# Ledger of designs, part 64: designed miniproteins, single chains, continued (4)

Each design is a single chain, and the fold is of that chain. pLDDT is the mean over its residues in the fold that is shown.

## One batch from the design tools (miniprotein)

Design m14204
Fold by ESMFold2-Fast:
Structure m14204 (fold): chain A 110 residues (1-110)
Amino acid sequence: LLEEGKENAAKRIRQLAVDAGASPEVADRAAELIKNAPVPITLEQIREILREAGAPDEAVDRFEAMLRERGKRLQELIDKVREYFEKETGLKLDDFTARIVALDLERRAA
């Protein structure tokens, strides 16, 4: 359900905010704001939510950098899944299926 997706997003945003240097209290407040945010959510809306929660600019900038790095790592994993599939089968793998496989691999590696 949509509610489970929002709860998982809130948990991930909370952890990423703490990793970026926000206090646990600020991270908890940001997570609550994410749960009530409209979907789809933009990076700019996430930055505003972090500022509303009381995160300093340095933590907001670090959060964006970490989110971009994670997105880049996911894209690299998607590219590797596609290369592996194409090399082994000779068939082209569509972007959507490659993304689902990459996300499953990331989840299993955690």
Scores: mean pLDDT 75

Design m14205
Fold by ESMFold2-Fast:
Structure m14205 (fold): chain A 91 residues (1-91)
Amino acid sequence: MREDARIAAGNAGLALRRHLTRGWSEEEAIELLREMMRKNGLSDEVIEIAVRLFPGVLRRAEELARERGLEAALREATRLFFEEVEARLAE
């Protein structure tokens, strides 16, 4: 459970970075997230939970990047994503 959330958060961090630094769309970032999680052996259930939560975290990362810069945005958004995925998996 916690390990799955950690893997998901690591993959999300990379997808968020590409969105914020390379102008990748939300759809492109989500597709990268799906592919990375699948390659890392996460179940379809975990992948769907992560993908459903990702848009909200992506919006938060955009807000944080405008206010506090890239590094702070990536740290906080990745932490938030981990916490939200872990909470959903604990249900």
Scores: mean pLDDT 85

Design m14206
Fold by ESMFold2-Fast:
Structure m14206 (fold): chain A 92 residues (1-92)
Amino acid sequence: SMEELNRRLTPEQRAAVLTELDRLIEQAKEKGNEDAAASLERLKQDVEAGVSFPALVLRLATDIAVAKNKGDEETAEILQRALDVLLEVERA
């Protein structure tokens, strides 16, 4: 349904995701991985803007696929951790 496509994170889920994204952004910056940091910062902005949960997942899955296609295993791993956070928070 259209409601499923527009499903948004609750305020509590949003706070949890933002906390973990800040940690992953710091990790990416410490590794000098500008691609991972930029992808995560865009995801953070989308979460703060209240973008739907399915759209957040699709965006991140797309960035993971791009990283894998480029052979950038480090970026793919960091972004996969962010996807795992989104899926875990949604299930809680």
Scores: mean pLDDT 85

Design m14207
Fold by ESMFold2-Fast:
Structure m14207 (fold): chain A 72 residues (1-72)
Amino acid sequence: MITPEQARALMAELERLARDGLVTPAQLREALRRSGLSPEQAAAVEAELARLARDGLLTPDQIERAVVRVIT
């Protein structure tokens, strides 16, 4: 599981990316890497975001819910 500090750093980075444009898989992977997540934790967050955003664009609220779900 990721730490609350890592989750907060990830959320801040993803929120910036979402505000400045669409979050792509490549941008998501870079944000997860910069937040210090393991490859397994990064894959789990990507899977949760894919499920939550199946029919729509990724929003900061959806990203926050996905990260919280993975860490709890």
Scores: mean pLDDT 65

Design m14208
Fold by ESMFold2-Fast:
Structure m14208 (fold): chain A 116 residues (1-116)
Amino acid sequence: SEEERERARRAIHDSLVAGVADELGLPRDASVAELLRARIDDFLAFYSKADQALKDQVRALVDQLIATFDDDQLADTLMGLIIADAVLRSLLKAGKITENEALEFMNDLLRKVLAK
């Protein structure tokens, strides 16, 4: 039923939000926007050697997402960013990409999300 699907989606989003809050040491009542900002700060700290202009672009795009999107859209964005970050970190560790290439990919992904 629609009610059962909505309940399942809420449970998935609630689990994601709680999990990210616990990982980042934030309160479980933190907003999705606060979690997204904190997760991006953690992301950018990992890519510390990347060009500052690429880092500034990631922050600007995330700020636009937070200003434009509702909590459901931000939770979907947060999940997508966690998956993308895991893939990019794996590729960087394997020497397959540079830190700048990782941030260029993230910026392209964020621009595509904003275009929806």
Scores: mean pLDDT 85

Design m14209
Fold by ESMFold2-Fast:
Parts: C-alpha cells; structure tokens; sequence
Structure m14209 (fold): chain A 57 residues (1-57)
C-alpha cells in the first residue's frame, strides 16, 4: 500500500544519499510517513530496509 511504498522509497533514497546526515533524515521520514499511513513501526522499518536493499546504483 502507499505507506509501504513510502517506506521503501525512503530506504532506497537513504541508500543513495550523498551524506550520512541526509541518509538518516530520508530513512526516518520514510518510516514516519509509513506509520502515518497506518503501518506499524516494525512493518515500516522492514519496508525501508527492503527498499534500501533493492535500490539501483
């Protein structure tokens, strides 16, 4: 759903971020948006991790 997609996108963007600060911000934002959409923190974090793992170079 939209929350899982937001978390995946956040994780993928964090994985590609040019700085550690930006990576942390993007990952946190993605998880927060997923939780706002009704996902649990565990599900949001799992979706973000999956997005990071699937991020293209």
Amino acid sequence: GPGAEAARRGGAEAARAPTQEEAARLGKDGVSKAMAAGLSIEEAERAAALGAAQAPR
Scores: mean pLDDT 75

Design m14210
Fold by ESMFold2-Fast:
Structure m14210 (fold): chain A 94 residues (1-94)
Amino acid sequence: AFPSVAELMARLRAAGVPRGIVTLVALLLQEAKERKDEELIEKVVEIADALAAKDFEKAFKLMEEMIKRLEEENDPRYAGVKQVFEEIKKLLEE
């Protein structure tokens, strides 16, 4: 079963993930659930799992794959989702 937004936020915070990243990942999970986009939900959960495990290389790679996929699809409904992934990626590089 997919985690709730609250459960995901609590887990990331317990793992010591920075607040800014937690907020953006939570926003992505909420957006994916509202869209009923199961593939996006699965990818956001996979990224959250990597972040909680402190596997930042895996998290970064998954976000790069999602950014590339969203860029290729060029769906204006997902422009905001793409920008949130790009912002998380930037925060991980700092």
Scores: mean pLDDT 84

Design m14211
Fold by ESMFold2-Fast:
Structure m14211 (fold): chain A 64 residues (1-64)
Amino acid sequence: SEREKQERKALNRESSLRESEYTMLAMYYVSLGLADDAEKSRKLAEEYNKKANEIDKERKEKLE
C-alpha cells in the first residue's frame, strides 16, 4: 500500500541518519584515543547501515 511505501521510506531515512550520527561519533572517539568507545559506535553505525539496506531491498522487491 502507499502507506507501507511511505513508512518504509521513512524508516530507511531514519536508519541512514543514525548511521551517519554514529559514524561521526566513532571518528570523534578515535580523535580522543578512545578505541573501545569508537568500536562500539562503529558497530552501531554498521547495524543501522544493515537496517537501511534491508529496507531498501524490500522496497525494490515490491517495485515489480
Scores: mean pLDDT 78

Design m14212
Fold by ESMFold2-Fast:
Structure m14212 (fold): chain A 70 residues (1-70)
Amino acid sequence: DLVEELLKEAEEAQKAADELADSDPVKAQQLRRISIQLESIAEALEQGKISEELAKEQLRTLREEIDAIL
């Protein structure tokens, strides 16, 4: 389930942001932004407002951004 995968990635990004909040607030803010974006994609996909192909492409791009931050 792509919605579950997006939400799991959002939760992991939020957890990483919380862990970095005191030591690296800039990275924490970037990860929170990505978490919110992943949740928005999941909601749009669940509501049928975007295609699965577009959601997968955006998930891939956001995963690359997370890897670049961490």
Scores: mean pLDDT 88

Design m14213
Fold by ESMFold2-Fast:
Structure m14213 (fold): chain A 110 residues (1-110)
Amino acid sequence: MAKEAIELVRELTRIVEENSPEEVVEKLIKEMLELAKKAEEKLKKAVENVEEVSEEEARELYEEVERLLEAASEALQLALEKGTEEQLEFAKALERTAALAKGLYEKVEA
């Protein structure tokens, strides 16, 4: 669960770094949204089973999500400006994923 979420977040970051913001939000938005939804699902399961998540996994996941948000900042701004349903849904999925990763890290570090 946590390891799978880390791998999905890393893939999102790789796609964002390898493509222009315009390509991400216009050409790849469906793939990005699918990956973000899968990451959110895996992360939700990790939060529900926090006892099975190590402090190292929670920290790595938090760091990878922070890296994704930094890398995706221009793409997210462009998505909000263009404002298609899929682009807005992607932005919301990333926001939920970030909140879940932070919550998981706080529960494990507590």
Scores: mean pLDDT 84

Design m14214
Fold by ESMFold2-Fast:
Structure m14214 (fold): chain A 85 residues (1-85)
Amino acid sequence: SQSKGREEISKKYVEELNKLYEEAKKLAEEYKDNPEATKLLQEGADLLETMALMSKDPTIAGTAGVTGLQGYQQLKSKADQIVKK
C-alpha cells in the first residue's frame, strides 16, 4: 500500500517535471533575444531533467520532485521579471 503510493507519486513527479522541461525549453526559445533570461530557463531545464531522473526512485521522488518544481519556479520567475512579462 505505502510502497505502491510512493511509486504513483514517483510517476506523477516524473511526468510533471518532464512536462515543465519541455515548457522551459520552449520559453528559452521564445526569450532568445534576452540571453540572461534564456540562461535562467536553460538552468531550469537542466534542474528539471536531473530531478526527473532522481524522481524515478520512489524512495526519494517526493524530495526530488519538490526540489525540481520549486527550483524551476524560482528560475522562471526571475526570467519573466527580466523579460517584463
Scores: mean pLDDT 85

Design m14215
Fold by ESMFold2-Fast:
Structure m14215 (fold): chain A 68 residues (1-68)
Amino acid sequence: MSEEERRAEEAFLALYLGLKNNDQTLIDQGKAILATVPEEVVRRTLARARIEPEIKAKLEAEVDAVFA
């Protein structure tokens, strides 16, 4: 796994926990980390994520907001 993929996974963990627990600080931290990773790597990592579809949709929306 590349360093960029690892950073994307760490960002998604923060976002997942933030979205699941309505913790805006974790959401903001995860988004800040995602902004340091190339969009292609972020999108690819998200596509491979095995999480609840509802949370995955929310993660996709946050990723879209970061790279808008």
Scores: mean pLDDT 81

Design m14216
Fold by ESMFold2-Fast:
Structure m14216 (fold): chain A 55 residues (1-55)
Amino acid sequence: SKEEALDALYEEKLRHLREGRPFTLEDAKKIAEKYGIEITNEMITEAVLRAQEER
């Protein structure tokens, strides 16, 4: 579902931040494809903002 995809994007963004790696559009697309969701700028923005709000 979209919610599961957004949660996965958020978790992966946090993982990349923890590892000191940039989280790119291609990384986001791979996660969205796994969940059968088409990636949008809104989904990327939401995941990035959530990760930033946590830290």
Scores: mean pLDDT 71

Design m14217
Fold by ESMFold2-Fast:
Structure m14217 (fold): chain A 91 residues (1-91)
Amino acid sequence: SMIEEEAEELLKRVEEFKKAFDAMMKNIDKQTLAQLQARIDEIDELIDRLTEVEAKIPKENKELRRKVAMAEAELTIIKMTLLLEKQELEE
């Protein structure tokens, strides 16, 4: 279905984001406040889109619903990490 295809595309975007995040974290001391905020904003956009799509996934597709919910949880943890790093730079 179109909704399942959209969910799979969003999950792929999350994996690409996680790869970029891992690279960023290796050089976290070189990141600017603006760069950290841009990544936080990207996470917020991804979570909003995942939440919208999750509501539209058929209840019978438990595997896809679980993957989307897990991606939302992972992004939330990453956001918390970035918010802490941003706070350290602001102090």
Scores: mean pLDDT 87

Design m14218
Fold by ESMFold2-Fast:
Structure m14218 (fold): chain A 70 residues (1-70)
Amino acid sequence: MLSDEQLEENRRFVEVYAEARKLAGKEPVEIDPSRIDEQAHREYMDLLFASDEERDAFLRLMREWIREQS
């Protein structure tokens, strides 16, 4: 079971991920925010980014953005 806070965080991730994929010209992927686990999250990140450095930078920016929303 997911808390309301975790579900909202997952929905924000899905929104940001979908926007990033659209900007990269990649096909849209249907993601259920209530079913995102650590493995699926990692797989989505790997599909989005070509390098570990790009992925780490994105994760850092997303964490900072979430913090600013609080």
Scores: mean pLDDT 61

Design m14219
Fold by ESMFold2-Fast:
Structure m14219 (fold): chain A 94 residues (1-94)
Amino acid sequence: STTKTIRKLMEEIVNAADKGDVDLTAVKIKELLELLNKEGKADKASGYIMGVQIQALNEASDPDKAIAYINKALIVVDNEGDAKIKEIIKKSTK
């Protein structure tokens, strides 16, 4: 169940970025980070974000643009994320 939900969120992040929807991409990244934290995987969040970028390279209609929008969404998540999201990011960068 959790593995399927993680995979679906990663797919939804790539699809939103491929469509150029930075705000939706940021929302889906936050959902992924919150799920990873709930499952005790906050320390692996950076690895999952790298996985999203790799998936975009392989599956996006325009991989370069999709990665650019993922990176823009990550800036939004870092700047606009609540205290919980910022704590998750800190755990993955230790």
Scores: mean pLDDT 81

Design m14220
Fold by ESMFold2-Fast:
Structure m14220 (fold): chain A 95 residues (1-95)
Amino acid sequence: SMTKTIELELSVERLPDGRFRVRGRLTIYEDGKKIDELSFERIAESVEEALRWIDEVTERFIERMKKHGMSQDDIDMLRSAKRFLKRTVERLWRE
């Protein structure tokens, strides 16, 4: 059977000037061979913009995963990562 897997990197970082960097990379493999890759990087001037960029990168990744027939469990994992990143932005904003 053909096995599809993903490598996912998602991060948000508060920069020294108070802006945020939102980064993502999604790599999709089939039987150990890379079949697709998406990269995303945006600078956010505010917490609200950082949250919008997190929504944007995760929606782009979900659509690409759906295109490749990835499981609902894989998609739900990405949605969980999105919730964690949004909490991270709020935490970084308060500190």
Scores: mean pLDDT 86

Design m14221
Fold by ESMFold2-Fast:
Structure m14221 (fold): chain A 85 residues (1-85)
Amino acid sequence: MTKEKVEKIKEQIRKMLEAIVEELKKEPKEEVEGALPAVREMVMEQLELSLESNPELTEEQKKELKEYVEELVEEMEEELKEHHE
């Protein structure tokens, strides 16, 4: 069932971002700010690979996943800003 696949992909990307946030919290603020564009690019590439690996997903589900990941990346950027204040 595709709904379970969507939830699994959301969970995997969320856990990946949580791990990245924890590692970036150990870095100086300047290094974190320089790394954010590369992290965003990496996460979006990982999403595209997940979509390609799950061709059974509908176009609507793929759009949902892209929107979810973009929101999650923005949350990550805000969390890192708050941590370094």
Scores: mean pLDDT 80

Design m14222
Fold by ESMFold2-Fast:
Structure m14222 (fold): chain A 87 residues (1-87)
Amino acid sequence: MSREEAERLGAEAGRLLDEGYELLETAKTGEEAARGAGLVLRGIGLLMNVILLGSRENAEAAVDAALAAARHPRAIATIESLRKGGL
């Protein structure tokens, strides 16, 4: 995996977590809540794959990109938890 690929995957993970948590908090239907949960799990999976399978430098680059992309407090907290658990 290249550093650019790790950064792109990290940024996508951050965006997925943002969208997922926003949707979970604003959900008016069970379908919306399920979609939000799915986005959160996809974001976690993407970032975790880079942390576990990538080099330390690529893992750190992905986490930094995810934090730069994320705006939701719960998304930021999730990324920080994954960083502490995997790095």
Scores: mean pLDDT 85

Design m14223
Fold by ESMFold2-Fast:
Structure m14223 (fold): chain A 83 residues (1-83)
Amino acid sequence: MDAQLQAEVDDAMGRIARSVLQIIISRGKMDGDTADFGLSHIRYALQNGHHATAQELADLLRQALPQLSADTRQRTEAGLAAL
């Protein structure tokens, strides 16, 4: 894949991840699977140099921490700290 096409794909993936997280967080329906989804997209963004996208997704996950069970919240906090 050329650099231009990869950049366009990365931008689209970041927008999709943000939209999914925003919808679920707005509904108060955050769960462990969605938190893992968010962490995976943050790691992908960081791996590909998309620091602004990673920060935006990380901020959304931090906002949603109170919606998670204690065990899932601890795992998600550890995942965010390990970034």
Scores: mean pLDDT 84

Design m14224
Fold by ESMFold2-Fast:
Structure m14224 (fold): chain A 108 residues (1-108)
Amino acid sequence: MPKIAVVDDGGFAAGPLAGQVRKLLRERGIEVEMVFIDTRGKSVEELKKIFEELKPDLVLVATDGSPESIEAAKRAIEAAKELGIPVVDMTGRSPEEVAEEVERILRE
């Protein structure tokens, strides 16, 4: 079963959208495990260690537009990219658009 790390910066953007994406993936016959990772106060190196231990197939990020949220998302994206883990930024996107991109990545 594919494992997805959902980046949580303490805001409300990522959780609800990730929940909708999970439902859409299930309708497409794709069952996923979602693990929420609190990125607040964590460096890129600390996030890399978390991702190395978790071994997600994909990282989902979203921001609420605050500077703290944006910087937390940037650190998570950097950590995932350095480890070769695919990242999908959900910010401002429909759940259907995100689910389509996630399905495409998980099929590769």
Scores: mean pLDDT 81

Design m14225
Fold by ESMFold2-Fast:
Structure m14225 (fold): chain A 75 residues (1-75)
Amino acid sequence: MRKKIEEEALKILVPAELLKLLAGEDHPLAVKAREDAIKEARKLGLSDEEIKKLEKEAEKKAKELLEQLFQDGAA
């Protein structure tokens, strides 16, 4: 049932990645959001290796969401 846990973790990690893309990867708010998201993902029973893979997936999803919003807004 690992896929369902990964889906839950992505719901937690995507908002942190969105904040990173909006505020900048080194912004204190983005760093704090990422740390909180990793902590919550660990509570789901995920290892650091699993969280790292899911962070990459969440970053990709966050970029896709922002591209949809800003491509239409920029044109």
Scores: mean pLDDT 76

Design m14226
Fold by ESMFold2-Fast:
Structure m14226 (fold): chain A 62 residues (1-62)
Amino acid sequence: SEEEELAIEAARLKALLKASKYGKVLSIRVERVDENTLRTTAVTDKETLEEEYNVEDLLAEL
């Protein structure tokens, strides 16, 4: 759905902005954990950051 695509892109952007503070961002992965939760894995040259986001909260920020 369009809402799912928007939530995924919002999660990706939040992960990118957060990871960019730690080092050079090499990759970002977004995974659906359940109906309401997305997990982001951002790999930088310094460390790997994992975060979980609620889909409704992501859409509310748009």
Scores: mean pLDDT 83

Design m14227
Fold by ESMFold2-Fast:
Structure m14227 (fold): chain A 86 residues (1-86)
Amino acid sequence: EDKEIKLLAAQAILNAAKYLEEGKVEKAVEELVNFKAKVEGLSEEEKKKLKQQMLDDIKKRNLTPQELLDEMAPLVKTAEEILAEA
């Protein structure tokens, strides 16, 4: 049960990191929002609101795709370890 959620989280984090490596910030945010929506049962309107809030926060913090990757690096490493065990 908890293992399934961990695997879904790990996959979402790795997909988001891959999009950030490609400079695709919006798609990276969509991967994280889609994971949260699947786990928490968010509506399409709640997903749109969360995506916009995350994008607005990134813009206000003036973060580049590389800086976002650097912030996510510990999570990416943990995600790779989780998927390697699976």
Scores: mean pLDDT 82

Design m14228
Fold by ESMFold2-Fast:
Structure m14228 (fold): chain A 117 residues (1-117)
Amino acid sequence: SALDRIRALLEEALRLLDKAIELIERLAKETGDPEVERLLRELRRLREELAGLVAAIADEADAREAARLLGRASAVLGEAIVLAVELKAPEELIVELAELQAGIGGRLVEIEELLRA
């Protein structure tokens, strides 16, 4: 069903988000920057909320709410990437974060297409 495919895409996006959180945890440890720590806390909160909702998806309204939370997590990840550039983080870390954000964005586009059908 469309809902089963949406669940699979959300589970893939959660795995990408977990990798992004791990990279931002390294950035927080290396920089000690309070804004990195703030974004990390927000990403962890959004990840836990999204994971709980994904496990409980019963209808299209649940799927739309999960997509909204994933969109918020992607936006916060974008803020973390901008901050990583400002803090002169290693290029490899910035590229990996950008690839993870693009991967999440791709899953969001597919979810939105499935919700319109």
Scores: mean pLDDT 91

Design m14229
Fold by ESMFold2-Fast:
Structure m14229 (fold): chain A 100 residues (1-100)
Amino acid sequence: MKEKIEKLSEEEKELLKEIEELLEELEELLEEAKKEGDEVSVRVLERLRERAEELKREILESESFSEEELRRKRLEIEELEALLHMVKAIMELEKKNAEK
């Protein structure tokens, strides 16, 4: 994997960094959801993790991306980040309601 990273453009490296940060946040939230027994959040977060892992693989496996392809990959990452933020907000609301 590291040898492939060295061959990536700076834009592709930025996308990889964003995906890796997203995967770290997903892992934290998955651990919290599992600990709380929130089965719905677990299922949603697992799907987001699978998609993020797929995007990471696509970037590492590519020899080069066009400007259009890079733009589309960036939009997919931004969508995943937005969905992650929404799940996090829902989980926080559920925690507050469960304390009663």
Scores: mean pLDDT 77

Design m14230
Fold by ESMFold2-Fast:
Structure m14230 (fold): chain A 96 residues (1-96)
Amino acid sequence: MIRLTPEVVAEDLANLRAALPQYEADIAEMKKAVESGDPEKLREALNRAIALKIDLTYGLWVAEEAGDAETAARLRQLQAEVDKVIDEINKKLEEL
Protein backbone atom coordinates (compact mmCIF):
# COMPACT_ATOMS: atom_id res chain seq x y z
CA MET A 1 0.00 0.00 0.00
CA ILE A 2 1.63 3.24 -1.21
CA ARG A 3 -0.70 5.51 0.79
CA LEU A 4 -2.00 4.75 4.30
CA THR A 5 -5.35 6.15 5.45
CA PRO A 6 -5.58 7.43 9.08
CA GLU A 7 -7.92 4.51 9.91
CA VAL A 8 -5.44 1.91 8.57
CA VAL A 9 -2.53 3.66 10.35
CA ALA A 10 -4.42 3.65 13.70
CA GLU A 11 -5.34 -0.06 13.38
CA ASP A 12 -1.84 -1.11 12.25
CA LEU A 13 -0.24 0.98 15.03
CA ALA A 14 -2.42 -0.71 17.68
CA ASN A 15 -1.49 -4.16 16.29
CA LEU A 16 2.19 -3.12 16.12
CA ARG A 17 2.26 -1.99 19.78
CA ALA A 18 0.64 -5.30 20.80
CA ALA A 19 3.29 -7.21 18.79
CA LEU A 20 6.37 -5.50 20.37
CA PRO A 21 6.76 -8.05 23.25
CA GLN A 22 6.54 -10.90 20.71
CA TYR A 23 9.24 -9.27 18.51
CA GLU A 24 11.52 -9.05 21.58
CA ALA A 25 10.80 -12.73 22.40
CA ASP A 26 11.52 -13.75 18.77
CA ILE A 27 14.89 -11.93 18.87
CA ALA A 28 15.74 -13.69 22.17
CA GLU A 29 14.99 -17.09 20.55
CA MET A 30 17.20 -16.18 17.56
CA LYS A 31 20.04 -15.34 19.99
CA LYS A 32 19.60 -18.79 21.59
CA ALA A 33 19.91 -20.39 18.14
CA VAL A 34 23.19 -18.47 17.59
CA GLU A 35 24.47 -19.74 20.99
CA SER A 36 23.49 -23.35 20.11
CA GLY A 37 25.55 -23.42 16.87
CA ASP A 38 23.07 -25.99 15.46
CA PRO A 39 22.96 -25.58 11.64
CA GLU A 40 19.22 -26.36 11.43
CA LYS A 41 18.37 -23.89 14.22
CA LEU A 42 20.64 -21.27 12.61
CA ARG A 43 18.84 -21.63 9.23
CA GLU A 44 15.41 -21.44 10.91
CA ALA A 45 16.52 -18.38 12.94
CA LEU A 46 17.84 -16.69 9.75
CA ASN A 47 14.47 -17.17 7.98
CA ARG A 48 12.64 -15.78 11.03
CA ALA A 49 15.07 -12.83 11.29
CA ILE A 50 14.54 -11.90 7.61
CA ALA A 51 10.74 -12.07 8.06
CA LEU A 52 10.95 -9.98 11.26
CA LYS A 53 13.15 -7.38 9.49
CA ILE A 54 10.39 -6.94 6.87
CA ASP A 55 7.74 -6.59 9.61
CA LEU A 56 9.89 -4.07 11.54
CA THR A 57 10.48 -2.01 8.36
CA TYR A 58 6.73 -1.80 7.72
CA GLY A 59 6.08 -1.12 11.43
CA LEU A 60 8.58 1.75 11.44
CA TRP A 61 6.80 3.30 8.43
CA VAL A 62 3.43 3.01 10.26
CA ALA A 63 4.85 4.48 13.49
CA GLU A 64 6.45 7.42 11.62
CA GLU A 65 3.24 8.04 9.63
CA ALA A 66 1.27 8.03 12.93
CA GLY A 67 3.81 10.39 14.56
CA ASP A 68 4.53 7.86 17.34
CA ALA A 69 8.16 8.78 18.06
CA GLU A 70 8.45 6.36 21.02
CA THR A 71 7.32 3.31 19.01
CA ALA A 72 9.49 4.40 16.04
CA ALA A 73 12.56 4.65 18.32
CA ARG A 74 11.89 1.18 19.78
CA LEU A 75 11.47 -0.31 16.29
CA ARG A 76 14.82 1.20 15.20
CA GLN A 77 16.47 -0.46 18.23
CA LEU A 78 14.85 -3.81 17.33
CA GLN A 79 16.00 -3.43 13.68
CA ALA A 80 19.59 -2.91 14.90
CA GLU A 81 19.35 -6.06 17.08
CA VAL A 82 17.91 -8.12 14.18
CA ASP A 83 20.67 -6.89 11.82
CA LYS A 84 23.29 -7.92 14.41
CA VAL A 85 21.67 -11.37 14.81
CA ILE A 86 21.55 -11.86 11.01
CA ASP A 87 25.28 -11.03 10.81
CA GLU A 88 26.09 -13.53 13.62
CA ILE A 89 23.98 -16.29 12.01
CA ASN A 90 25.60 -15.72 8.59
CA LYS A 91 29.07 -15.83 10.19
CA LYS A 92 28.30 -19.16 11.93
CA LEU A 93 26.75 -20.64 8.77
CA GLU A 94 29.89 -19.68 6.76
CA GLU A 95 31.91 -21.82 9.24
CA LEU A 96 29.94 -24.89 8.07
Scores: mean pLDDT 82

Design m14231
Fold by ESMFold2-Fast:
Structure m14231 (fold): chain A 72 residues (1-72)
Amino acid sequence: MSKEELAEALKEKGFSEEIAERAAEITVSLLEKGVIEAESEEEAIELAELWARFIEMIEEIDREVAERKAAL
């Protein structure tokens, strides 16, 4: 499964193009390095979706932290 195929699958699940591409790139990189393994195309998509959700969460936390610093 290619980075492009993973990004497309994530976009179909409702993620933005930027987040989908970043999550797909991370997932493919980790699979190539042997850090993670996917026994099926479905597992690869699930791993990429987990990374996409994590990226969204980190971006939200970073916004909240920046807002708190701006209030000081």
Scores: mean pLDDT 78

Design m14232
Fold by ESMFold2-Fast:
Structure m14232 (fold): chain A 68 residues (1-68)
Amino acid sequence: MAKELLEKALEHYERGDYEKAVELFEQAIKLGYKPTPEELLKMARAYRKVGDTEKAEKYAQEALDLYN
């Protein structure tokens, strides 16, 4: 389920496995999961760690938009 993929992504994120974390985040979104602002911010940080600056900026902006 989408939520289960997100929980696994957060586990990998907390361990520093950023490549696996971003893979699982993308799978959760493709299955219809809608991330919270906090989850989007963690996704942005994970993408920055793997060198995907464009996706990092995209998800950080989405998180900011949800706060407003």
Scores: mean pLDDT 82

Design m14233
Fold by ESMFold2-Fast:
Structure m14233 (fold): chain A 83 residues (1-83)
Amino acid sequence: SMRQPGPTLVAEIEGRFSLADLITVLPSSVASVRQEPLPDGRRLFLTLRADVDLEAAAREVEAALRAFAKRHGLRVRSFGFAP
């Protein structure tokens, strides 16, 4: 259905960070971000826009998250599409 959201990327990031700061570096292909606390970090759910190139969007999101993590001394523990 053309009204359904696009697929969701899941990322687990170790360390302390501001979600507001992270959102500023995410590409426009990300429609929404939800977060879940972990003991040593956060799990992020990044819902892509429906009409984007999924492979290109996933690569751009991963690059943005890894660059952010490197700048802030954080570790990206996992990244991929939700099952």
Scores: mean pLDDT 83

Design m14234
Fold by ESMFold2-Fast:
Structure m14234 (fold): chain A 93 residues (1-93)
Amino acid sequence: GAMAAAATRRRLAEDGEFAKELYERIKKNPLSDEEIRAILERLDAEGRDYARVLLEMYITSLVDKYPTEIGKELVDRLNARRDALVAAAEAAA
């Protein structure tokens, strides 16, 4: 119903703002691979799937800041998740 749709849109907007705030923090002071994993795991535990995906996409834009083997693996995983999300959205269209 209309109320359920409004509640979903509000959650997506709140998750989007939360992801933007985390991205701006990471942009100013780069996080370690372990800190990034801990944040992503926390978002999973809180059920913030949309915020998680948005944060992963934002972190992927910082590829030049993750030149280590572990950082490269994380970026590659984030890119794979982004591509899977795009494919799912296209399949639903």
Scores: mean pLDDT 67

Design m14235
Fold by ESMFold2-Fast:
Structure m14235 (fold): chain A 70 residues (1-70)
Amino acid sequence: GLSAEAIALLNEAGKAMRAGDYATAVEKIEEALTLVTDPRAIAALREAREAARAGDSEKAQRHLVLAVSS
């Protein structure tokens, strides 16, 4: 499972995306990536980051849920 610090960062990323602040969401996902070592979580976070960069909030949030569930 992810650390509490990583989960908190991903929760903030999700909130930022719901507010339409994709730049902050990307920043928080990148911070979480520095704390995560699970390959499945890393893969999901990278997909979430790329989706957030593209402005695809649905895809980004789906991948954030997968990362937390890994």
Scores: mean pLDDT 85

Design m14236
Fold by ESMFold2-Fast:
Structure m14236 (fold): chain A 96 residues (1-96)
Amino acid sequence: MKEKILEEARKKSAELRARFEAYLASLGLGLDADEETLRANTTMTPEAEKLFEEALKNSPEEVRKLLEELMKNASLTAEMLEILVEGMKARLELGK
């Protein structure tokens, strides 16, 4: 069945989580940081905008709507956007 895909997805999820935790730690924050604190410590770069546009082109309509909503209401760094896009791609692969 899908054992290899699930194993790779779990490895990717663990990697993305560790990367996100490291990113938050670099800002002096924990995983329990509130949305307002995260917004205060993030900014959108041209690289992040390119990742967002790529995600819109390669994502189902429901995921696109969520990304558009997020970008209207949040400033994100390229690192944070990359983590989110990679996570979404991994979940979509499991849905196949």
Scores: mean pLDDT 56

Design m14237
Fold by ESMFold2-Fast:
Structure m14237 (fold): chain A 82 residues (1-82)
Amino acid sequence: MREELKELLEKMLLTEGMEEEEARELAEIGTERLLGLAEKLSELPPEEAKKLVEEAKNNLEGPEEAVELGKELLDKILELAL
């Protein structure tokens, strides 16, 4: 799971035009933050966690490819929290 989140985040950053080295480093840091977010979501009732993730997906902005990767990333975070 941690590796899957890192891969998705790295792909999203590369899609937005970040350099490979910086994207890799930022993906590692970002993955730790996303795992922390999953832990916080796991403390909520499942219905509330699902609503927050759905709202976050609807608020995603940017290139279509980055938005699709962001939605997949949010789905993986929700799966970890449930």
Scores: mean pLDDT 79

